# Designed miniproteins, single chains, continued (4): the designs that were tried, part 72

Each design is a single chain, and the fold is of that chain. pLDDT is the mean over its residues in the fold that is shown.

## One batch from the design tools (miniprotein)

Design m14486
Fold by ESMFold2-Fast:
Structure m14486 (fold): chain A 90 residues (1-90)
Amino acid sequence: LAERLTAAAREEGIRFARSHNFNELTAEAIGELAGRVGLAAVTLGEAGAARYVAELSEELRKLKVPPELIEFLRALGARAAAEVAAARAA
């Protein structure tokens, strides 16, 4: 479960970056961040993932990244946590 969700989150992050015209190095970095958000959802649950994204968002805000990236990571964390909850309920 963790490996599959982390890989899916990473791929979604790379896809987001490419659709928003980020270069390939930035796309790889965004993919890595998205993968970490997915892993946080699996290992820390919904509340833990939300806290991780909130802390990450504060650091990204200091670097003046586009708000769209922060919104994407927040939404990704919520979706990953919901998928984990659904998988464990099945």
Scores: mean pLDDT 76

Design m14487
Fold by ESMFold2-Fast:
Structure m14487 (fold): chain A 71 residues (1-71)
Amino acid sequence: MSLEELRREAEEALRRFPEEIAKLSAEEQEKLAAYYRELAEHYRRLAEERPEERERFELLSEAYAEMAEIA
């Protein structure tokens, strides 16, 4: 998957995510938010460890952080 394809997929997922999250219970939203926060931090660390793929991991980290904020 190219960086452009990943960005497009992230944008589409984020666009649809608020509608999908609204269908979940408060408990499910809280669990999902916690999961995405951990995932965002994980990819943020990977971006620092692998500078050759930094843009990809930064994009993933930011997307998951935004999902956690929405959830």
Scores: mean pLDDT 80

Design m14488
Fold by ESMFold2-Fast:
Structure m14488 (fold): chain A 74 residues (1-74)
Amino acid sequence: MEEKMEELIKKVKEEAKKILEKYTKPEEQEILLEILDAILENVYELTKDDIEKFEEVVKEMLENFEKDLLESLK
């Protein structure tokens, strides 16, 4: 179970980095990644016994994150 959650966290961080690289400046990327790390740690602590819920929350966060970045560029 733990190994699968670690893989999901890595995947989410990689996807977030790609989104940030497309839409934000390097200075902004550093701050936003730090915020994302803090959020992921909190979500992990709350959902560590429920992988499905972790996957669901993380997927929703990534979708909202990309959407918010795209809206901010209008």
Scores: mean pLDDT 73

Design m14489
Fold by ESMFold2-Fast:
Structure m14489 (fold): chain A 73 residues (1-73)
Amino acid sequence: MAEEEAIREAIERAAEELRRLGLPSLAEAVLKSLEGHIEAVRSGRMSAEQVIAILESLVAMARAIQKLIEERK
């Protein structure tokens, strides 16, 4: 239960940050990945900590890509 809540919160935060960056399609993809991440943690294939780290890395990469797009102007 607690692990699922942590994953849901992390995914919601990542989607919110992606929307703030003007990337709604990527935010939607992150939200759609929720069930897959919960299943991976429930099956023991992945820890909640690993899922959170992956989401944080994704947001960091999205920020870097957005900066590159802005530099093209």
Scores: mean pLDDT 79

Design m14490
Fold by ESMFold2-Fast:
Structure m14490 (fold): chain A 80 residues (1-80)
Amino acid sequence: MRAAIEEIVALLEELKEMLSDKSEEIQKKIDEAIERIKNAETLEEAAEILKELYEELENVITNEQKEILRKMFLIIVENY
């Protein structure tokens, strides 16, 4: 579980860097998701946080950036 959370956090930090030219509001949402994921006690909790983030970012990210989020969900599924 800890390794999965650390990998998801690393991918979220990568996504944040890709979105560095976006609004401060978008960057704040990613930072909040990173902190929530770091404090997640279960992979189910991490999945819910990622789902909320995906819904908030869906209209502002590219298909390539959506693929990074998909990789995070795959990490959760593989570690169930």
Scores: mean pLDDT 79

Design m14491
Fold by ESMFold2-Fast:
Structure m14491 (fold): chain A 74 residues (1-74)
Amino acid sequence: MEPSPEVVAVRTAAVDALTAYFRENGIDETRPLSPEEVAAIRELVAAVVREEGARRDVPQEELDALLAELTAPP
C-alpha cells in the first residue's frame, strides 16, 4: 500500500493542526488527555482531513483510512 502525495499532504496538514492545537491549549504529551480534549482533537483532525482531502480530490476510502489512523488510540 503506497500513500499518494495527496494523502501525505492531508496527513501533514492534520498533524500540523494537531501540533498547533496542543501548543495553544498547553497539552503536554507527558499527561493524559481529558475526554473533552480527546473529543476536540478528534473533531479537529476529522475537519482537517475532510477539508484538505476534498480540496485534493483524495478518494473517500483513503480519507477514511487516514482518519482512523490519526484518531486511533495508541
Scores: mean pLDDT 75

Design m14492
Fold by ESMFold2-Fast:
Structure m14492 (fold): chain A 65 residues (1-65)
Amino acid sequence: PPEVTRLELRVTPDGFVATLSVAGGTEPVTLTPEYVDADGRVFEGDPLTVAPGETGTGVGTPVPP
């Protein structure tokens, strides 16, 4: 099965950037990144599809509390 080997999140003033790396498996992995900050604000990203052995990057925007 595919395995996520890296998940990195970088917060910006207007949202976040998520970076995913996948190893193993034969099928692409699709993940929807979400971040909750220390104040309880939620940030939602678009779905990311990453093939085995690849790295994908996506962005998210803040959701009102």
Scores: mean pLDDT 71

Design m14493
Fold by ESMFold2-Fast:
Structure m14493 (fold): chain A 78 residues (1-78)
Amino acid sequence: ALSAAQQAAIVEALNRLSDEELRSLVEGLVGGPDAAALADAIIAYRRAHGPLRSAEELLQVPGVGPAVLRRLARAILG
């Protein structure tokens, strides 16, 4: 399980990334034709709901499951 500090770091990074940076990150992690659609869904969620408040909020985004969240966590935390 992710610590509170790790969850906060993920949320901060995702809120700080530009649309282009987020698209590049997701494309690098997921690959393939679905990566662009997934990045666009996360961007649309940020625009509609404002800044993310928890890592778990990403699970509300269509196409973001626990596996995608885990890959994002690994990329952000190292």
Scores: mean pLDDT 78

Design m14494
Fold by ESMFold2-Fast:
Order: C-alpha cells, then sequence, then structure tokens
Structure m14494 (fold): chain A 87 residues (1-87)
C-alpha cells in the first residue's frame, strides 16, 4: 500500500463514520480515544473545541492525514468505533 492510499483510506473511514455518528458523539469519541496522557487529552479537547461542524472535523482529518498520519489514523479509528456502537 502506498502512503497516498493510507491517507485516502483514513479520510474515507472518517467520512463514512460521520454519516452514522452525531457531532457530539464524534467529539466525545475523539477525546476518549486520545486521552492516553494528560498532554494528548489537552490536544483532543482543544481540537474538539475548534470543531463547529462535521465538515470542520473532516477537513481537520484531511489536514492531519498529510501532516500527522498517525493522529489522523487515531481519529478515524475513534470515529469508526463510535459509529459501530450506534447500531
Amino acid sequence: MTVEEIQKYNIEVAEEALKKTSLEDAKKAIIETMSVSSTSRHFAELLAKSIKSKEDLLEEVRRLAKTNPITAGMIATALWTAAEKAE
């Protein structure tokens, strides 16, 4: 798999998960998933506070896919897990 394929996959996963999850549940999932340390929790809380819509969240995932693919993957996984719990 190419780096471009991994970046595209993370964006597609986040987009699909957001169709099944409310914005509030998405923000909560990001905070809970990234709260592995006080520093990570603080960054997750700042990210959640900056997000005003599902589109803003998706644009942030696209930005992170290029600049910090690991964080983008973590967010995509958090959103997917939240979407699966909504069944």
Scores: mean pLDDT 76

Design m14495
Fold by ESMFold2-Fast:
Structure m14495 (fold): chain A 84 residues (1-84)
Amino acid sequence: MDDLKKDLEQAEQLRELGRKLIEKGRELIEKGRELLAKNPDSEEAKQKANKLIIEGGSYEGLGRMAESAADILEEGARKKFEKE
């Protein structure tokens, strides 16, 4: 019982972390795109924007991985509940 609750709580925490990482990633990508739109001919702006977009994409990827890990933990917890 305690293990089941712990697995479900950990899955929910990973899901929340995933959402936060995806949100942060989207914000970084948006900032990068805005910087490029405002200064399309600036090499400095292009370099900074590319860094933001790459970093944002990495956060989105990590967030999706955290959501997948949460799904795996929930499936494991469900099997424990059904089998005890």
Scores: mean pLDDT 81

Design m14496
Fold by ESMFold2-Fast:
Structure m14496 (fold): chain A 95 residues (1-95)
Amino acid sequence: MEERLRELIERLRASPSPAAQRVAEELEELAREGRVEEALLIAEAIEALVAGDEARAEAHVARLAELLRLGPEETELLANSVRAAAQAILNPDAP
């Protein structure tokens, strides 16, 4: 498994957020299936949002949407999931 991906999964699994747990599980499944490019694009989008780089996160989400041939609605749902995961990392004791 990619070192960057493993590190992000560990950070997400340390969060009490159900959204973070779900995203960690999906990243592990994508890596297990050999869908590493898709997993890394999700990971890079989350890391970009954690760093405050909205434009870079949008670019990674757009690239993933292109690879998966997602429509605008599905792309928005993906972007919302990425934002939820980033928020869980930034606010580990949420609210």
Scores: mean pLDDT 80

Design m14497
Fold by ESMFold2-Fast:
Structure m14497 (fold): chain A 75 residues (1-75)
Amino acid sequence: MFEEDVKKAEEMLREIRRLKEEGAPKLEVEIQASLLLMYISVSILAAKKAGPEAEEYVKKLEEIGEEVARLAEEA
């Protein structure tokens, strides 16, 4: 389950980067980034509640979240 959440977040981040490089409107990039950050936040909370076995996924999701936040601020 959490592996799928990480893969989905990575895919969404890749699409946000593509949109930004293709010159999509800043508002579109900001909306997509906000949606992904919300998804990551919920996924991290669920993974933390699952316990130590999900620690790897929490770390990966936090790293993706930091990159998304950076892209949103620089938009």
Scores: mean pLDDT 81

Design m14498
Fold by ESMFold2-Fast:
Structure m14498 (fold): chain A 87 residues (1-87)
Amino acid sequence: MEADVEAFVQSLIDAGVSEELARELGEAARRLAEVAARVPEAEAVAINDAVVAALRPAYLAAKTPDEKARVLLEGARRTAEALEAAA
């Protein structure tokens, strides 16, 4: 998990995301993995799909890597909150 998160953070930096925001996304990914482990897979997938559907217009409207990363960070936050409520 840690090695995968570091690779993810580096891929975001390589894509033009600011280092601070890339690190925040890495931490959000860690938290999502931890809370998702406590929820049935089918329910976790349904929650993620709903959040992705809600944020897709904002993601498509975002023009810079940082703007897209902020939408992803908001999505990760909403998904974590919903998973914690379901756990």
Scores: mean pLDDT 80

Design m14499
Fold by ESMFold2-Fast:
Structure m14499 (fold): chain A 83 residues (1-83)
Amino acid sequence: MSDENIREAARELADLNAELAKKYAAQGRLGDARLYIDNIGFSINAAIALGDEETRKHALLQQAEGYEAIGDEKSAAVARELA
């Protein structure tokens, strides 16, 4: 698998996990939402391992939106500062 394929997969997984987090947060399912927010960590770690700053920043911003959706403003602020 090429590094480019891994970068694309990391970005797509971050987007999918963020949308699922927002969907479950809107339903009041905060535990499920937090699980999907945590899964964005896999995309962040993959981007760091590949030196892909654009994908790392994108995944962190998606994680921040997930934290905002569950009302975790402190974690959202930390994710935005790291992006």
Scores: mean pLDDT 86

Design m14500
Fold by ESMFold2-Fast:
Structure m14500 (fold): chain A 99 residues (1-99)
Amino acid sequence: GAKTLEQAAELNNQGGVAFGRQRYEEAIALYQQALEIYEELAPNHPNVGISYFNLGNAYEALGQYEEAAKAYEKAAEIYEKLGDEKNAALAREKAALLK
């Protein structure tokens, strides 16, 4: 079936719920599914940066620091592209602390 931005937002929200329940592997899968839809339909959407940042948080919670750093770096790139310097700086700082 066709993918929608509403489906991507729902998947990202479900990822947040899974993260809150400490179901980090499930959260990662849901954030990745949301990102696949956003990257296809709206690669410059603000939720791309948010989804990468959330993906970083989930990898960090699992102790997967290399994967977390890469996700935070991708979030920073999107935030910078969108002019969100505050969130870009935060994402860069989180990535740096894991190296």
Scores: mean pLDDT 89

Design m14501
Fold by ESMFold2-Fast:
Structure m14501 (fold): chain A 80 residues (1-80)
Amino acid sequence: MASSSLALAKALADLAAGPGEAASVEPVPNHQHVFLVQTQTSAVLFLGPSATQDERDNAQNLAAELSLKLGKPVAVVDFS
């Protein structure tokens, strides 16, 4: 379950990365179906198809907090 959501988030990271850019995918602690996908210039908080209602409800707040910490915009993408 979590591994399939991680695989989808990794595919999204590869699509978001520009030529020569490093892309990273990190699970969010306590939110096993939520992943932070980062490139050098952008970030996306990804909600996998198995995301819970609590994970969806918290996603916008988490994206705002991460945007401040990372110094770049964090968009939310929900595929649930």
Scores: mean pLDDT 70

Design m14502
Fold by ESMFold2-Fast:
Structure m14502 (fold): chain A 61 residues (1-61)
Amino acid sequence: DDEKLVQQILDLTEKQLPDNKDAIEQMKKLLEYVRRSKDEGVRALAAAVSSTVYRLLLRKQ
């Protein structure tokens, strides 16, 4: 489930921000860190951060 969630978020990020390679790379690093931690609190935080970052970048793009 975690692996599927990570891939789905990455796919969504690439689809919505295809030309923003820096944002995609930072998202990959964050999601990889979350996957390695396996902590529910860290996962919840990463999900919230990913949602916030996506919305902020969408407003600027």
Scores: mean pLDDT 63

Design m14503
Fold by ESMFold2-Fast:
Structure m14503 (fold): chain A 91 residues (1-91)
Amino acid sequence: EEERLELLKKLLEERYGKIPNSVEEILELAREMAKKGESLSEIARFVTESILLLGLDEETQEELLETLLKEGLLTENSVEAIKEALEEAKK
C-alpha cells in the first residue's frame, strides 16, 4: 500500500518529471504529453499509474477516461486496457 504508492511516485517522477496531485493535473499532463508527440500507449500508461497513485474512485475514473477519450488522448481500446489494469491492481 504505502510501498506501492512510493513506487508509483518514483516511476511518475522518473518517466514524466512530474507527479500529478489531482484529476486536473492528470488532464493537463496528458495534454502536454500529446503535444510533445508521446504515443497514446505512453499516455495510457501515465493515466493508469496516476489513477492508482491518487486512489480515484470508479466514478471519478470514468469521468477522467471519458474526458481523455473525447479529447482524442485515449482510444476506446486504451480505455478498456486501463480499466483491466486497474482491476488487476485491486487483486
Scores: mean pLDDT 79

Design m14504
Fold by ESMFold2-Fast:
Structure m14504 (fold): chain A 76 residues (1-76)
Amino acid sequence: TTLAEMYIAQAAYEARKLEELGLPDFAKEVRDKIEQAEKTLKENKDNILVNSEIAQELMKVIDEARKKIAEAEKAR
């Protein structure tokens, strides 16, 4: 299990929470980023640098999703 795989799981969790909050468009953006990351990891298996780069990109996606979740929760 790589850091990138762990962040994919976390991003999927955040996407589901966005859907539960009535923000399906933002959830779709997160899921699209997950799909892109999974494809890149599959094409670049065993490349440590690519795995590290994708993990950093996913961390940013998770941070942005969490900000949207916090904003939506405040509005309720």
Scores: mean pLDDT 82

Design m14505
Fold by ESMFold2-Fast:
Structure m14505 (fold): chain A 84 residues (1-84)
Amino acid sequence: MQELSSEEIRELLEKAEIALKSELEEDRLGAVEALGDAAVQAIKLGDYETAERAKKLLEEATKDEFEEVREKAKEELERIEKAE
């Protein structure tokens, strides 16, 4: 995983939040991965506020209509827990 700046992490989170509202499950899957990456990078930088926001969006994704999105969101939440 590439190192991200605080600005890049915030931009990634904003784009992912929008993508989670997409009608396309492919876009929502990509958003879930991006949220996981943003949260892990935020934790590495000590930006726990951004990490908490990303976790909250991932928690909402665990309720997605598409099983693959729900499973991926749970995997990303576990990844974040290990990074803490």
Scores: mean pLDDT 81

Design m14506
Fold by ESMFold2-Fast:
Structure m14506 (fold): chain A 57 residues (1-57)
Amino acid sequence: MSQQEIEEKIEELEPELVRLAIEGRIRDRDGALRAVAEKLGVSVATVRKVFERLRKK
């Protein structure tokens, strides 16, 4: 999966990630990165790079 495609899918998964956080299944940032990586079938390192790009400052 391309980095751009991962970025698009993260935005699609955002409502589900919020729901999982409310349910207590995502406790911290590492948990969120892992959940996204599992759903997209990519490494946590890849997801971390995409999150860094999206929230770059």
Scores: mean pLDDT 68

Design m14507
Fold by ESMFold2-Fast:
Structure m14507 (fold): chain A 65 residues (1-65)
Amino acid sequence: MKLTPRIPEDDELIAKVRAELLKRLPAELVDMLPDSVILDFLRANDYDVDAAVDALEAFIREYLS
């Protein structure tokens, strides 16, 4: 587990999470998420993109939709 400040690899993983969310949710809801929130979910899920996407989809559906 990498417990460091944001690095270039984080930006790649954030982009992958956004791409997967755009397959599941309207772009308007995905655009409401700042990169910092996506990164927090990635860190909470040990940089597992699929787990972070599932957690973010649940978060968006409960609080933003």
Scores: mean pLDDT 77

Design m14508
Fold by ESMFold2-Fast:
Structure m14508 (fold): chain A 74 residues (1-74)
Amino acid sequence: MSIDPKELEGEINEALGRMALHLGMPELAVRQFREALRLYESVGKSSPETLLALAEALEALGKLEEAEEARKKA
């Protein structure tokens, strides 16, 4: 199996984002999820699960408009 290095980096950033949410660090989680989505986009992959996790992190920061946008894309 050949995994695209950018897809693998996306998966790592997604895992770090989920860990940041678990640790109560939603600002870091937003940064990690956005990086994961950027990497996934570069390889033509969509991730509704990452978009929903990004929305959760944005809501934790009170960024309700950005959270709604992320949910609409999922």
Scores: mean pLDDT 84

Design m14509
Fold by ESMFold2-Fast:
Structure m14509 (fold): chain A 100 residues (1-100)
Amino acid sequence: MLSEEQQVAVIAATVLWELEEGRRLNVPDEETIAGIVRLLLSYHDYLVTEQGLSEERAEAIILAGLDRAIAALEARGDHRGAAVVRRTRERFLAEFRARR
């Protein structure tokens, strides 16, 4: 298994990659957000069912990865990208909590 820090880094890198791919393919922000949320929910399930983490631990790792992606976008002046990832975070939390 990857360490928790490595898992956070993988999530951040994946979110940043999906954002850039959405831009490259001229995908609407709302569709990009929905795609990332679906991916993160699948990854949460993987961390809990395959890696044996608690739901709370898996949620914390995903949120840390999202927060890292937001920080990276803000640091490079990509305020629009940071706003898209913040909306992704809000939708992930809303959808995740609705499933519990």
Scores: mean pLDDT 87

Design m14510
Fold by ESMFold2-Fast:
Structure m14510 (fold): chain A 69 residues (1-69)
Amino acid sequence: MEEEAARRVAEALGVSLETARNIVRYGKSLGLTPEEIVELAEEAARANPGDVDAAIVRFHRLAQEKAAE
């Protein structure tokens, strides 16, 4: 489950698997499910096409907002 989520995050954000695993771990530390983490990563990537750094920043913001609900 977690490894599949990391693979999907890596594909969505255009990052390495190692970076994606760290992103999944961060999202889980906020109480998010692997499915929620992947959905937010895909949303962040769609909002920031071709800009990996902006997509990662957007993901962190969306993850924190989701966790605050």
Scores: mean pLDDT 83

Design m14511
Fold by ESMFold2-Fast:
Structure m14511 (fold): chain A 84 residues (1-84)
Amino acid sequence: SDALIRAATGAALVAAAEVARAQGIALTPEEEAILEKAREVAATLPEELREALEPLLRELAEAVAAGDAARVDELLEEIRRVAA
């Protein structure tokens, strides 16, 4: 559903932002506002779907940390497929 895809996208944005923070990158106030909205939407994920997405979100965080844009795109597509 569109709502589940939005929630999964929110979780992916949170995972990517956590990598940026861990690398010492300061978020702007506008980026912090976007992240807060992403956390709110991610919190609507059902537990079973959250568990299914956990390994993909971990791989996404690793790909973001490595700067692997192609792998990020692949993982975002897979996350969307799992949420659909």
Scores: mean pLDDT 83

Design m14512
Fold by ESMFold2-Fast:
Structure m14512 (fold): chain A 87 residues (1-87)
Amino acid sequence: MLSEEEKELIREAVERSTNLPEEKKEELVKAILEVMEKNKRQRLSDEDKKEIAEKVGVSVGTVTRVERTRFELEVERGIELIERGVS
């Protein structure tokens, strides 16, 4: 099962990287979570990205942008924690 932290990062990645209506953002988050849970992987494969894109009705490029933004957020969060003296 995906952690709450992983779910939050995916949600933030969708919010930051897309300008979709709220309903479509929620559909995209749900599709990503379902595919990751089904495949027991933390990183999306090209096949996973295609499945998500087809389910939500967005481009594969949109899903790729979300995944990239998610990793950028993980790096930003790590830097923030170091600067706050927590690690």
Scores: mean pLDDT 74

Design m14513
Fold by ESMFold2-Fast:
Structure m14513 (fold): chain A 72 residues (1-72)
Amino acid sequence: SLVEEARKHIEEARKALAAGDLETAVQHLQRAYDIITEALKKDPTNPEVLKVARELAELHRQISAAAEARAA
């Protein structure tokens, strides 16, 4: 359930990023991090949760790169 909620926010963040809506992308990214943090507190060795955490880190890098490109 928590992993499914986090994945939904990741997909919404990716859609917002593709549309150039960085504010919405960041909001969904933050929500997904909150959810995954709670999931990790429950089971820190869950490989599905760890995989989603890695996907979030990569998405964060993509959003940061897009923000830098906009600022340049």
Scores: mean pLDDT 83

Design m14514
Fold by ESMFold2-Fast:
Formats: sequence, structure tokens, C-alpha cells
Structure m14514 (fold): chain A 85 residues (1-85)
Amino acid sequence: MAADQAEVRARLPEQRARFAENAARSDLPPELIEWLRDRLEAALERLLAQDSLEAMEEEARRLEKELAEELAKLGYEELAELFRE
């Protein structure tokens, strides 16, 4: 568990860079990209604050649900469905 968290933390700089690259190549509105980036940073902070892999999984499910609800409110129903998995 603790080792898995350390592996996740070690990969974060790479994941952030990949998100930035994908965002630059996407057809999504710039405002949505900025919003998603801010939400991703907040989500990563909350996940990394957890004490175990199980706690991170629970927090991830909660964050996915919150993100889906907010995307739906903004009118992005198709994107919201992707986060309801």
C-alpha cells in the first residue's frame, strides 16, 4: 500500500506534463481546459493527502462523482458520463 502511493507520487510530474500536452492538442474550449486543469490539481492534492491506497480509491470515487456532477451542470453531459465509471 505505502509503496503503491510512493509510485503514484513519483509519476505525478510525468502525468502533469502529459495532461498539458493533451490539452494543447485538444479541441475543447480553453475555459474548459483551464477548469479541468485546476480540478485535476485539487484532486491530486486530495488523493496524495490520503494515508492508504484504499483511502485514495475512496477519495477518487468521490472526486469522480463530484466532477461528473459539475460537468453536467456546465452542459458537458458526454464528458460527465466518462467520469461516472
Scores: mean pLDDT 68

Design m14515
Fold by ESMFold2-Fast:
Structure m14515 (fold): chain A 110 residues (1-110)
Amino acid sequence: APPESKALPVGELADMSLEEQIEALKTNFEVFVDTAAKRYKMSEESKKILYETIEKITEQLRKDIFDLEGIRKIIEEGLSKLPEELRAIAQAVFDAFLQYVRYVQAQLAA
């Protein structure tokens, strides 16, 4: 697979603190939102909803990185506030983020 420009290799993530891993996830996710916002010409309101959802997810990860139900609930609430035409795009972004979180959780549990 081609190297991701913003994602760190899992080996490097394993040596990082939990806070550093969460900040890396947040930064990568914000870049995804910025890219999608430019490509799909998102309103400032839609961008604000996505950034607020990212903040709530990162706060939940800091409390309990293994609370997937809490994270899913935050995602569902965020998606419900978006225009219908953006929900599929935002859902795909959050699904990719959730897969990455599960991968980090697996490394921390090992």
Scores: mean pLDDT 73

Design m14516
Fold by ESMFold2-Fast:
Structure m14516 (fold): chain A 88 residues (1-88)
Amino acid sequence: ARPSPEALRLLEEGKRLYKAGDYEEAIRKYQEAIRIDPLLAEAYFEMGKAYAALGDYEAASSYYQTALEIEPDNEEFRKNYKEALEKA
């Protein structure tokens, strides 16, 4: 299905906050994106990256796993999932 434009806007806002180092604010934007579009794999992946940046590798691996369940052939998701599992 086509991703929600509002969910994509929230995802991009979260990515901007992540680049600024505002990881908790980024997570809130990704949560809003997922609430609107629960199949937006990139939002789960970016949330995993934000949790990893905060040192929460258990949360990171969980979100990477969800992203990988939606896009099982995505090598970047798989790589980050494996790395988070090793650090959890």
Scores: mean pLDDT 89

Design m14517
Fold by ESMFold2-Fast:
Structure m14517 (fold): chain A 65 residues (1-65)
Amino acid sequence: SEEERTRQILDNIAEVARALKDDETLETVQNMIREGVSAEEARERIEKVTKDESLKQAFLTLLDS
């Protein structure tokens, strides 16, 4: 399902954020996983919270897949 795919992508983003010590993105993604947000809402929140432009674009690309 689309919800299952979005959760898998958010899990992957959380692991990348954890490895790179991006605590703001990690906390936001963990909250989104608990809330069960849509891919559209996830993209909006990532765009606001992820400060590193290269990481932001990588995460948004994953959510667009």
Scores: mean pLDDT 85

Design m14518
Fold by ESMFold2-Fast:
Structure m14518 (fold): chain A 79 residues (1-79)
Amino acid sequence: SAEQQQFNQELQEEAEEFIKKFGESEETEKELQVRVAVRYLSRVEGVPPAEIYRRYTPEEIIERFEEYLRKAREELAAA
């Protein structure tokens, strides 16, 4: 949908601005992954970003985000 496409575009823009602001490093890349994942999970699970950080570790946040992306890719391939 147009709403899903808009959301994905916003996530990409925020990721690019984060890299631009903080530079490229292993630690910055990991923090960026967590930040993008938190925003996605916040929207999908219907809770504020702060609640995602309370419920999950950074590693669990990344794992859940990757699972959602994997499922979305499978659905796109099936369509």
Scores: mean pLDDT 73

Design m14519
Fold by ESMFold2-Fast:
Structure m14519 (fold): chain A 82 residues (1-82)
Amino acid sequence: YDKGLELYRQGRYEEAARAFEEAVRLNPYNPIIAYNLGVALEKAGRLEEAAEWYQYVADKYPDTPYAEESRKKAEELRKELE
């Protein structure tokens, strides 16, 4: 997780996304890690995957502060992909 944040700060978004993917596998029920994966994927230009992870956060963690932001980002990215 910390490695992913460091890579993201350096603008290495594809490597950050890979590190967050590993972190999600180790901690599948953590909405913060899943949200950060979506953010890193969006910055890397992997917009379809970013939208899927944002939707996952909105659907699985609807009562968290990440859910509303994730829902909005998933909608925005899907409009860009159409």
Scores: mean pLDDT 80

Design m14520
Fold by ESMFold2-Fast:
Structure m14520 (fold): chain A 80 residues (1-80)
Amino acid sequence: SMEEEKEKIEEIDKKVDEVGDKISEALLNGDYEKALELLEELKKWLEEEAEKHKDMPKVKEYAETGIKIVEDAIKKLKEA
């Protein structure tokens, strides 16, 4: 249902916010290795959510969009 997809998207948003706060803290402390580790862990989690909810197209699309954003962040951090 659209309501179940919305709830799953909200769960993804909450996880992204929680991990994002930890990444920001790591970056502020100059811990680029920790920030990279957290980004790679978030990417894996989003990939698992996309696969787990493949029957929920909006959840899958949202998770895949998140993966692209995280991949861009990983690339930029590795180039820094």
Scores: mean pLDDT 86

